# Ledger of designs, part 18: designed miniproteins, single chains, continued (4)

Each design is a single chain, and the fold is of that chain. pLDDT is the mean over its residues in the fold that is shown.

## One batch from the design tools (miniprotein)

Design m12632
Fold by ESMFold2-Fast:
Structure m12632 (fold): chain A 90 residues (1-90)
Amino acid sequence: MEIEKRIEELGAEAVEAVRAGDTQALSDALSRIVKALMEAYKKGIPKEKILETLDRFREALLAAAPPELQDYVRSLADSTKRAVEAFLEL
């Protein structure tokens, strides 16, 4: 589906931003990912697939993060997951 491709593209942008140490671009990409995941859920994509995609992005971001950004990326990813989980429980 077109929305799934957009989510994957945003995930790639987030990984590129974290590799570059661009925390503003990372934050912007994650905000767009949250909105796209919420849209995907409203269009009928299952909760399990939304959470699986989010966990996959979290692992990719942590794997790409420089040592100095590891704690920041982990905190940001955890906050992102909490926001999505709260939305999915509505």
Scores: mean pLDDT 82

Design m12633
Fold by ESMFold2-Fast:
Structure m12633 (fold): chain A 81 residues (1-81)
Amino acid sequence: AMEEIRKLQAESNKELAKLYEEALKNKDDPEKYKELLKKILELGAKTYEKIAELAEKAGDLEMAKKYREAAEKLREELKKL
């Protein structure tokens, strides 16, 4: 469980870092910046949802709840874009 979560976080963080870099380079292009922010929020939400599922399977209900709430918050931000 912990090893799976660690690998998932590492992979997701690597992809998020690339998207954040691209977003910063396109800050002067509102449409491109918005597209990149949508991708960042969607990837973040999916990652947190998967972490919550893995935590629940491991019996860590507190961690599962925390990551589900974080994912929902990102989904709400995504709806604003």
Scores: mean pLDDT 82

Design m12634
Fold by ESMFold2-Fast:
Structure m12634 (fold): chain A 59 residues (1-59)
Amino acid sequence: KLAPLSGRERAVLGLIAEGFSQKQIGNMLGISQSTVSRHVRRIMEKLGLSSRKELADVV
């Protein structure tokens, strides 16, 4: 909510909301789990979230 999400960040956020793990999201998007983790961190920063558990409640 502090900044707009990129298309990749929105894709990662949507898959987290669907209940997929970071490893599964990496497999689905063709990227590494560590890259997914970096996107999750940036999404949390942009949305002002302190906990990954809050991500599922945002979408």
Scores: mean pLDDT 75

Design m12635
Fold by ESMFold2-Fast:
Formats: structure tokens, C-alpha cells, sequence
Structure m12635 (fold): chain A 100 residues (1-100)
């Protein structure tokens, strides 16, 4: 019961962080780049859920914040290239999976 709640919290926090990043990207670089960030949301949520299940909600929250900060950095580098944002974001998610 508690473990399932922690997983749901981690997923919700990851989706919220991704939405915040997407909104900031939309404001600075436009809708297509914001959509690229939003497309990464389900994969980030899945990773957060897996981390919460194995290492707890605190670790999942830490990794979600790290991913959000790196996504903002990726968006600053590739802001007008939605495809590059998606590619770099997927590479970031895979790197974080391997660091566990």
C-alpha cells in the first residue's frame, strides 16, 4: 500500500516537473519544442516509477529534478530543433537508467 502510493507520487512529480519544463520551453522557443519535451514525459514518469519501486520516492524525486534541470539545458542548446531535443532527452533518460 505505502509502496504503491510512493510510486504514484514519484510519477506525479516527474510529470509535473516535465510540464513545468515544457511550459518554460514553450515561452522561450515555441510550441513544437515544448511538444518535444512533453513527448519525453511518459518515459521520465516510467523511470521515476521504477526508481521509486527500487530505491524509494526520495531518490526518484532527486533523479526527476536532475532530469528537469538537464532538459532545460538541452532546450537552451537545441531550442529551435524539436527533433534534437527529443534525441538528447532520450539519451539522457538512458544514461540515468544505466547510472542506477
Amino acid sequence: MKEEFDIEVAEALALMATAIVANEVRRRYGDKSAEAVRELGPEIAKLAREIARKYGVEKATQVAVEIANELLRIARQHGDDPEAIVKAGKELIEKKKKEL
Scores: mean pLDDT 83

Design m12636
Fold by ESMFold2-Fast:
Structure m12636 (fold): chain A 62 residues (1-62)
Amino acid sequence: MKVTKEEIEKLREELKAKGFSDKEIDAYILYKVFGLSLEEIARYLGMTPEEVEELLKKFEEK
């Protein structure tokens, strides 16, 4: 699905207003918008897949 840079920027601002960190927001966008696997997001952000899964769980409660 094609998403514009403007839509991504708006999503970042909304999530930041909800108290999420920039790293948590980046992980969420890569997962939900770009459809990357936990392993690919982990490589991109310099984390483990387990750490990425933990960050994404914070969004499951919202």
Scores: mean pLDDT 77

Design m12637
Fold by ESMFold2-Fast:
Structure m12637 (fold): chain A 98 residues (1-98)
Amino acid sequence: MELAKKAAELAEKAKELAKEGKGLEGGRLAAEAGGLAAEAAEKAKTEEEKKAAAEAGALAAEAGVEAAKAAKDAKGAAAGAAGAIAGIGAAFQAGGKA
């Protein structure tokens, strides 16, 4: 799914921003990645598509956690947490381990 690939790409960028100390920007991208991974999981029809969505969700969750840790303000921490929650949800939905 194109959505799963885009989610994984945004999650990697979010992790990079978190490493640079840009927790707010990284958190926002992680939340967007988590949302796209959840949409990919919902639309996944094949086992390969479900695996891609689950992997993208896991990456978004990791990016969200790292962004929250790097954030120096409440807005960045909240955005990172939202990304982590969305990513976790997407991974479980796609992986069928909820």
Scores: mean pLDDT 75

Design m12638
Fold by ESMFold2-Fast:
Structure m12638 (fold): chain A 66 residues (1-66)
Amino acid sequence: MDEIRQILVDAGILSEAEANALSSLEVLVLRYAVQHRVSARDLAKALGLSVGTARRILAALRAAEA
């Protein structure tokens, strides 16, 4: 499992099966969103997620950078 998928599983945001279901493009969008300070709203639109789920994802990925 790549680093982004593992972080989301460890944070309890996604199950292992849900993380494995993420496409390579969705993982690239997540990497881009963290690097470029993309808003939870814009990430939610890009991936078809709720704003709440996108906010949790960004928080977990940004915490892993710190």
Scores: mean pLDDT 80

Design m12639
Fold by ESMFold2-Fast:
Structure m12639 (fold): chain A 80 residues (1-80)
Amino acid sequence: SELLERALELLEEGGKAFEAGKYEEAAELLEEAARLFEEALGPGDPRVAQVLAGLAGAYKLLGKEEEAEELLARARAAAA
């Protein structure tokens, strides 16, 4: 799946950006990864939940607590 391959590439890039302390770049990459994982696997796949949780972590470090809580709610729904 081209969508899944792209999502995995973005997830790797987002993780590297997060490790480098580039939280805005990490959030942008992980947002696109989450979108492509949802398209490829459906919103109920556990991998979508994992990406959304990672994105929420980046948002918290950016001080975007409200957006982080929304993402954690989406991750919980995807993991159910």
Scores: mean pLDDT 83

Design m12641
Fold by ESMFold2-Fast:
Structure m12641 (fold): chain A 70 residues (1-70)
Amino acid sequence: SVEEILEKEREELIEAAEELKKKALEAAKKGDIKKAITLAVAAALLYAAAGENEKAKEVLEEIEKAIKEA
């Protein structure tokens, strides 16, 4: 069904966003600011596409904080 396809697609977007968030945080801790921002923006866009607008905002705030503390 269309609903089943959309649900699986949403799950896949969230999983990809979580992986990018993890990589963004790692880059931020290593001082790779350019990579951290690029990955964080990509993660935020995937969360937003999945309807997870709160998680999209949270990833950007978390990575900004990590960059400032690195």
Scores: mean pLDDT 85

Design m12642
Fold by ESMFold2-Fast:
Structure m12642 (fold): chain A 91 residues (1-91)
Amino acid sequence: MIEAEVDAPFGANLPTAVVVTDTDDGSVLRARVSYDAAGVPHAEVRVERAVSDEAVERLLDFLRRYAAAALDAEARAALDAAIDRVRAALA
């Protein structure tokens, strides 16, 4: 089962971090969204542990769906770009 745990709240001008874990295989990724001095969102996605590229894809898909409910459109676009960079590294 894939679960998300928030290290910091999503939203206004605060560093926001979420850890996504697949409890069946132990794969883990971490995502962070932060805002600069101009209020522009920046996103980073890091795979901490994965058993396969398929496991990474499941975690990334879950993260994208989870973030769609929690982030504004601009922050979500930044996160989507970070997710796409991780996917490109797998291919």
Scores: mean pLDDT 74

Design m12643
Fold by ESMFold2-Fast:
Structure m12643 (fold): chain A 63 residues (1-63)
Amino acid sequence: IERLLKLALKAVEEKDYETAIKAVEEALKSASGRVKKLLEKALKALKNKDYETAIEYLKKALK
């Protein structure tokens, strides 16, 4: 899922929000525990057009 999270971050930075949402949704299929919780928050932020918050949660999920 690390590759999907990096793709999502790059997509948000490039303002390709559709690709970012799809990447996070795909990552959620294999995520569990802490990572799943962070990705659910990132997806909610992306859908609400809160891209700063989405980037924060995606970066936390990569740690």
Scores: mean pLDDT 81

Design m12644
Fold by ESMFold2-Fast:
Structure m12644 (fold): chain A 68 residues (1-68)
Amino acid sequence: SPERAEIEAQVATYRSLRGSFSPEQQAVLDEAEARLARLDPSDVAALRAVWEEMSRRLEALAREEAAR
C-alpha cells in the first residue's frame, strides 16, 4: 500500500541516521524496528501507530539532549 511504503521509507530514513543518534535514540529506533518486525505487514494502522510513537519519543529525546 502507498501508506505502508511511506512509513517504511520514513523508517529507512531514521535507520540511515542511526550512526548520528545518541545511545538512547538508537535504543528507541531498535525497539520500534523490533515491534514493526512482529506486526502483520497488512496492518497499516498498527504500522502507523508504531511510527508515530517512535517519532514522538525520538523528538522528545532530541529536545532533552539539546537542553543538557
Scores: mean pLDDT 79

Design m12645
Fold by ESMFold2-Fast:
Structure m12645 (fold): chain A 71 residues (1-71)
Amino acid sequence: MEEIEEYIKKLQEEFEQQTENLEQQVQQAYQQAQQNPSLRQEFLKLHQEAITNAGNLYKEVQKKIQELLES
């Protein structure tokens, strides 16, 4: 029981680290777009890509947890 809980916690921590990195990239792009309006379209594209990537990461974590619970 504890071993499975620790593994799930590790997966959650890895997911949090990856999403934090994506958030930092979005924040940097947002700051640049605030200073230069011509970068606004570039920011919107990067933001949309970050949302898509975060969603894919979430689905991968959920799949790994399901596989562990079904084992």
Scores: mean pLDDT 78

Design m12646
Fold by ESMFold2-Fast:
Structure m12646 (fold): chain A 87 residues (1-87)
Amino acid sequence: MKKYKVTLTVTLEDPSAGKFIRVTVRDKASGRTISVTVPASDANKTTYTFEVLAPDEPVELELVSAEDIDTGKPVNARVEAKVEELE
């Protein structure tokens, strides 16, 4: 089992009028979901970093949903993940 550092960059293409956006991503190998709450900002770019333990297979994340938490309406978001193996 290897430890990985995952850096998730969220870019809001069509930011909602709400204060917070909930972004859900899924690890393709395990099927586990990770949800983060992102403040909506005028810059429309936010970066989050997580540490995860995974089997010896690489962590691969996919975007499941991005929603305004006040309205539940979907928002257009782009998600980029950088995965680094830690010793």
Scores: mean pLDDT 68

Design m12647
Fold by ESMFold2-Fast:
Structure m12647 (fold): chain A 66 residues (1-66)
Amino acid sequence: GGEVLEETDDYVLVREGDTVIAYVTSPEPLTPAQAVAIMMRALAIAVEQGLSKAVLREGVTREEAL
């Protein structure tokens, strides 16, 4: 599995190789604004880690993300 960088009730950020993957684990459908906020957070963490890629993956349980 990847390295867990941040875990919340709504998402898990995981480093896999050269990419930060934001796994959406929220039990409720995200609004577009919430999805953008999570993606911006993933990109900020990617930049902090010296990485240039961030992706958002929805419809995943917390157990599947970890």
Scores: mean pLDDT 77

Design m12648
Fold by ESMFold2-Fast:
Structure m12648 (fold): chain A 84 residues (1-84)
Amino acid sequence: SVIEKLLELAEEGFRLMEEALRLAREGRVEEARRLLEEGARRVELVADFLLNLGKTEEEKELGRELLRRRDELVARFERLLAEL
């Protein structure tokens, strides 16, 4: 289904963001920042689709959950950088 493919795209975005956290721990901060931004952008595109074109409240709630998860990963990244 279209929604399954959108969620797969969001999960790919989250994989990039998790890889960014790994690279940041290795001191590869500029590469990590680029991957975090790319992953966050992919998640945001999926969330935007679900929130603006979603037909059900459940689809819109999925969009909100994706944004919360993105924001938590960004917060983890910034917290990690503050400790370096």
Scores: mean pLDDT 87

Design m12649
Fold by ESMFold2-Fast:
Structure m12649 (fold): chain A 97 residues (1-97)
Amino acid sequence: SSEKELLRLIAKLARRLAEALEAGDLFEAEIWLAMLRMAIAVGKIMARNGKLSEETAKVIEEIEELLRRLEEALAAGDLEKAVELAREIVRLAEEAI
């Protein structure tokens, strides 16, 4: 289903973001972060248009809040916290598949 494909994409992008942050590759991390933002934005549009189940829409809202906290951690230079938040996004997305 398109829902499961979206969740797999979010998990993949968040995993790549975590790996780039752990490697200290901030340029690559910025690319994966931009792609992750776009995937989550697509999820929100799908939810608004009734294309997601209520359960999946709730997961997308939780992932969006984690993304906000991740961006705050990056702005503060807290790379360890940013990695933890990216891994939590992976966990939530994979559990929802």
Scores: mean pLDDT 91

Design m12650
Fold by ESMFold2-Fast:
Structure m12650 (fold): chain A 79 residues (1-79)
Amino acid sequence: MSEDEEAERDLEKARELFKQGKYDEAVKIYEMLRAYYEYKYGPEHPRVAEVLRFLADVYEKLGQTEKAKLYREEAERIR
C-alpha cells in the first residue's frame, strides 16, 4: 500500500475516533499525519491545512482553546 493510502486510512480512523468521543486517540493520529504531510509535501500543502483543521476541532473538544485557535490560524494561512 502506498504511503498516501496509509495516511488516508489513518485520517479516516482519526475521524471515526473523533465521532466516538475518543479525542486523545484522534489527536495522536492527527499529530502524526501533520508531521508526515509537512515532511513529505512541506508546511504549506493543502493536506497539512486539512489536518490542522481537524486538530483545531479536537483541541476545542479537549478544552484547549488556545491550541485550537493556533491550529485554525495556521490552516487559514495555508489557503
Scores: mean pLDDT 83

Design m12651
Fold by ESMFold2-Fast:
Structure m12651 (fold): chain A 70 residues (1-70)
Amino acid sequence: SERRELILRMASITARALHLRLKHKDDPEVQAKVDEVMKLVNEAYKSEDLEEARKLLEEAEKLLEEIEAE
């Protein structure tokens, strides 16, 4: 189901975000970007609209990819 797909994406994004937070403990810029990713995930979790949740997770994934590329 689409909802199950979104839940798995949230879990994946959260795990990646936590890994980056631990790896870059002393980098306030990375910490701020990770906080933004987690805010998007939290907003997606609270959304009753699956399309809105998907868009929020796409934004979170894009931010994660930008951080991971640095």
Scores: mean pLDDT 85

Design m12652
Fold by ESMFold2-Fast:
Structure m12652 (fold): chain A 100 residues (1-100)
Amino acid sequence: MPRQVQQQIDQIAQTIVDDSIRQGRSNSDILIDAYRTHGRYVTVQVADILQDRGQITPQQMSYIQFMVTNMNDDDFIRYIGPILDGDLSVIDDIINRILS
């Protein structure tokens, strides 16, 4: 990623997190809205900030990175909620969809 583009992504992601905390939004709502409005790169950076704040686990961050890289928009929106709720039973479904 070019440094200037990464700095812009970081700024947008920080603004999203700060605004979402003020509004009392759930982690899944924050990430779904970031993905729909700003796409994959901003969503990963939002998730990284949420992990640094202790709002999501390192394992959940790893799943989010994998999903953002390998899934289409509809599948990401469908599975992000269960992943953030700790429902790991959906992991097999995620893997099967990516491999198919």
Scores: mean pLDDT 78

Design m12653
Fold by ESMFold2-Fast:
Structure m12653 (fold): chain A 60 residues (1-60)
Amino acid sequence: SEIEKLFKEFKELASKFPEDIKNEVIKAAEEEVNKLLKEGKYEKALEYLKLGIDSVKEGL
């Protein structure tokens, strides 16, 4: 799915962070995406991941 594809990209980019920060960032993203999906907010889950990817790309 598109969610799985974006989450994979997010995890790959997050791997550039130190291990502890990487784990916290990935966990926070999993929790937020799961929350949005439970609420039926699929489009918001996509937007969240896209914004997260953009933020990591800018912040390295």
Scores: mean pLDDT 80

Design m12654
Fold by ESMFold2-Fast:
Structure m12654 (fold): chain A 85 residues (1-85)
Amino acid sequence: NALEKAIEYLKQGETYEKNGDLEKAVDYYVKAGEYFSKAGNYDLAIEAYRKALELADKLGDKERVPTLIGHLLRAIGDKIDAELA
């Protein structure tokens, strides 16, 4: 299911980050955020996107940073909408 895939991608991101493969860590944290969002776990999606954004910024990834800010803001909006419903 979406939650199980999100957890698998999060663990892969953590492994790549620990091994110093920061580019792959960003990719897997983004996938984790996408699947946490699909699962409705917006707090975990926000955390995954924040990790991806921090690493992308550290790498100077000028293309991913604005996209990741967009994903983060969307996840925050979805969380607010879910809490107000």
Scores: mean pLDDT 87

Design m12655
Fold by ESMFold2-Fast:
Structure m12655 (fold): chain A 59 residues (1-59)
Amino acid sequence: GPAREAGRRGAELGREVARNGATPEKAALSREWGERGLRLGRETGDEEAIRLGRQGANA
């Protein structure tokens, strides 16, 4: 669903930032998608979306 999709995008970007480095813009996108997944996951009770969103937000 949208929460997990947003969280997954954030987590994937966060992992890429951690492995390869990133521009400030890419780091910001990781956090934006992660925070979106976290918020939507909290609203819907989707624990997997919360987990993935937290990974992206903390990149």
Scores: mean pLDDT 81

Design m12657
Fold by ESMFold2-Fast:
Structure m12657 (fold): chain A 83 residues (1-83)
Amino acid sequence: MKKRGEEFYKETKEMMEKMNNGDEEVTKKKMKEMVEKGEKGTPEENRYGMEATMEMNKKYERMKKYMVGVAGKNREIEKKKKE
């Protein structure tokens, strides 16, 4: 359990770092994979993962609004790259 908790923390931290780099699509996909991984775990992992997922879901909804802003910025950057 400790090892999985540490891996979950590192994965979450990595996702936030990717989001800061403007990789919002990658971040969204990783979040979805983490949620599904939590649901497919062992009975104890599912119980632990459900609690963590509920906490992350509230944080994700807040971050989702920031990601919408990032999407706007990414479109502007992409336009400049196409120039």
Scores: mean pLDDT 57

Design m12658
Fold by ESMFold2-Fast:
Structure m12658 (fold): chain A 55 residues (1-55)
Amino acid sequence: SDDEIEEYAKAAVDSGLAAGASKEQTIEAVEKYAPTMFSEEEAKKIVEIVKELLS
């Protein structure tokens, strides 16, 4: 669902910040791990939301 996608994206950004990860490292981690839990289309949407949150 859209709520799950947004929640995952926000959690990924928050986790990256807590770990001291760069924006690039956070995006790379999401690109790697989101496809293991979500469809290809949903994973792409998560990556775009993460990029927007980090801009």
Scores: mean pLDDT 82

Design m12659
Fold by ESMFold2-Fast:
Structure m12659 (fold): chain A 92 residues (1-92)
Amino acid sequence: GDDAARNLADGARGAAAAGAEVEARAEGGRVTVTVRNANSSAGMSALSGAVGAEMAGAKATVTSQGDTVTVTVEGLSPEAAQAAAEGARAAG
């Protein structure tokens, strides 16, 4: 249950550690993580978080526009979504 949220938050922390700016928002069972000023390392960390969330049974969508990467994860409980967003925000 919590693995998708944890994997997404870990990806967000990796992106922030790579020098990107990370924002996160939770709405019900959906989490949106926005990674700005993403280099290749930050983008790879965001993608790793999305893949980890899908492997844990959530639905993840990744989009990129220039140096901004957006990861949207759906199918979480509201509690797991909130925890993932808080973990990602603490990183950025």
Scores: mean pLDDT 81

Design m12660
Fold by ESMFold2-Fast:
Structure m12660 (fold): chain A 80 residues (1-80)
Amino acid sequence: MELQVRILELLSERPLTAAELAERLGVSRGAVRRALNWLLKEGLVEARRDGRRTLYSLTPAGREALARARAQREAEEAAA
């Protein structure tokens, strides 16, 4: 299971904190932090301060990456 893809899917609905991502995905805070660090380095998500919280949201590149992953899956399903 690609944890990064699941993070992108959740962030496509609304911005979330790392703690909310860990709770929704049922994974450790360390696993989410590792995945977010990779996504931030790739420019697929961005971190924004919202008061005392850090919210993560999709960048345009992140939305395109998620759309490509979904389009590939849809094309494979349509070919069956």
Scores: mean pLDDT 77

Design m12661
Fold by ESMFold2-Fast:
Structure m12661 (fold): chain A 60 residues (1-60)
Amino acid sequence: EEDLRKGQEALRAGKPEEAVKYFEKAIEKDPNNPRALGGLAVAYEEAGEVEKAKQYLSKL
């Protein structure tokens, strides 16, 4: 919940590295949360980690 919100705020601020940390915390609490999985995919894409982004998109 709160980690998802902070991840989204980090993405809007142009801080994908910070966003990854928050979305990873959300995944630790809820591994199949589609908002967290989608957030990780976007954050990894913005960080230049295209293969990791595809991995999380495949879980959606």
Scores: mean pLDDT 80

Design m12662
Fold by ESMFold2-Fast:
Structure m12662 (fold): chain A 50 residues (1-50)
Amino acid sequence: MKMTDAQKHYLRGILNTMRSSLTPEQYEELLDAIENGSYEEAMKKLDEVM
């Protein structure tokens, strides 16, 4: 299931607050999951780095 624009905006907000705690590779993997993946996939990847 594709994410809505509202869900993408929300997840990008969370990602931005975590930016200083992530490696560049982790940031790009999460950004790709938000832009091209499902909401569940993006949330799973976020949980793995928290």
Scores: mean pLDDT 77

Design m12663
Fold by ESMFold2-Fast:
Structure m12663 (fold): chain A 81 residues (1-81)
Amino acid sequence: DLAEWLARLRPDTPPELIERVAARIERDLASPDRVARLTGVQELIKLRRAAGVSDEEIREELLRLGVAPEVIDEAFADLER
């Protein structure tokens, strides 16, 4: 669960805020719109990097969440501009 995963990285954050952020990201990731999905992936990457998670671990988690490898690669490439 994305909310549980986010809570592990930020245990001092109120559960209500974690659930709200997770719901927004999950909505974007489930969107049929490619741009919305890419935006959701980029937000997730930024949150994980801010928490000190390695790019390798972030990629593995995105794959586990069912994100296409091509979308993951594009999101990372855009962020490394």
Scores: mean pLDDT 73

Design m12664
Fold by ESMFold2-Fast:
Structure m12664 (fold): chain A 82 residues (1-82)
Amino acid sequence: APPLTEAEVDIALLEMMIGIEKVTAKNSKDPEIKEFEEKTVKELQELLDRAEEAYRNGDLETVRRIVEEALKLFKEANKKIE
């Protein structure tokens, strides 16, 4: 198997966060919560696209910053819905 770098683990974590938000959006019966979750999925997907581009360019510091931003968004989204 190819060696996992810290950046590859970070990207996998971001993909996992997107998966969780997609499931939450699909299962939400409240239209306001569903719209908010769908917006969060779009924002996380944009961050994933930027992280993958940074990874392809060997910019591992940018990958880390993007994943930290994604973690903040994910935590804030879940706190608001609780």
Scores: mean pLDDT 81

Design m12665
Fold by ESMFold2-Fast:
Structure m12665 (fold): chain A 64 residues (1-64)
Amino acid sequence: SEVRRLEINALFLETGAGASEAMAEIARKRSENGEKVAEESREAARLLRERSEELRRRAEELRR
């Protein structure tokens, strides 16, 4: 169903966001030079979470 596909896609985006956040924290702790990589990874995670929220809202609307 379309609802299931949206929910699965949202889950994948959330998983990606979590991975990016973990990478940012590791980069921050390992090296001062990792600060730029950490910043970019945090931005990527934020964008993925926003897209995930949008997909979940669409799935909720389709459940009517």
Scores: mean pLDDT 85

Design m12666
Fold by ESMFold2-Fast:
Structure m12666 (fold): chain A 63 residues (1-63)
Amino acid sequence: MKELLKKQAEISLKNAEEAVKRGDYKTAATYYESAARAFELAGDNEMSEKARQKAEEARKLYE
């Protein structure tokens, strides 16, 4: 199960990066938050924290 959550987090990170390239920071923030949650559930606290920081940066760009 944890490996599946990690894969979901990786997909969310990729989608967030693609959204950033399009200038869609709202979508990027949502995907980064999804990735952070999936990493947390997978027990990867370091990656979860990094994803949260990226979500906050994306949020600042549209708020």
Scores: mean pLDDT 82

Design m12667
Fold by ESMFold2-Fast:
Structure m12667 (fold): chain A 89 residues (1-89)
Amino acid sequence: MYEEIRELIERAREAIERGRGEEATRLLEEARRLVVQNADSLSAEQVRELLDMAAEVNDLALEKGMIDTTLAANELMGTLQTILEKKEA
């Protein structure tokens, strides 16, 4: 599952680089759904890595003016941060 989520975020980054904002948004929304469904199976280390990747994607989307993609990345980051806080509490 971790590898599938990682691949979705990487594919979203590639879609942003190709100017495919709608595809990138869909991939980030799918990644967030899998993160929520599989939160208990992800280690804190894996969640931190995914959060770093999501932050990079957010920065790239913002730079390219992809508002919907930036919002999707922000939602993914927020979800990952909440999960990380619960695991470290």
Scores: mean pLDDT 88

Design m12668
Fold by ESMFold2-Fast:
Structure m12668 (fold): chain A 68 residues (1-68)
Amino acid sequence: VLSREERRLVSTLRAFAAHLRAEVEAGRLSVDQALAALDAIAASLKAQHPQHAATIDRETARLKAELR
């Protein structure tokens, strides 16, 4: 079961991934650029919340698969 903080981090990643998908669909970003941006945000979140790195990595991997 995810904590409240982990659910908030997951929601943040999902919202950012949805934004990146919209940018890809609009032709403003390539899929590779969107994946790189998602990795950068995930790295920043892991630096701020190292105790939740496993949750961040799992959600990031899932969202990257959805963008492909």
Scores: mean pLDDT 85

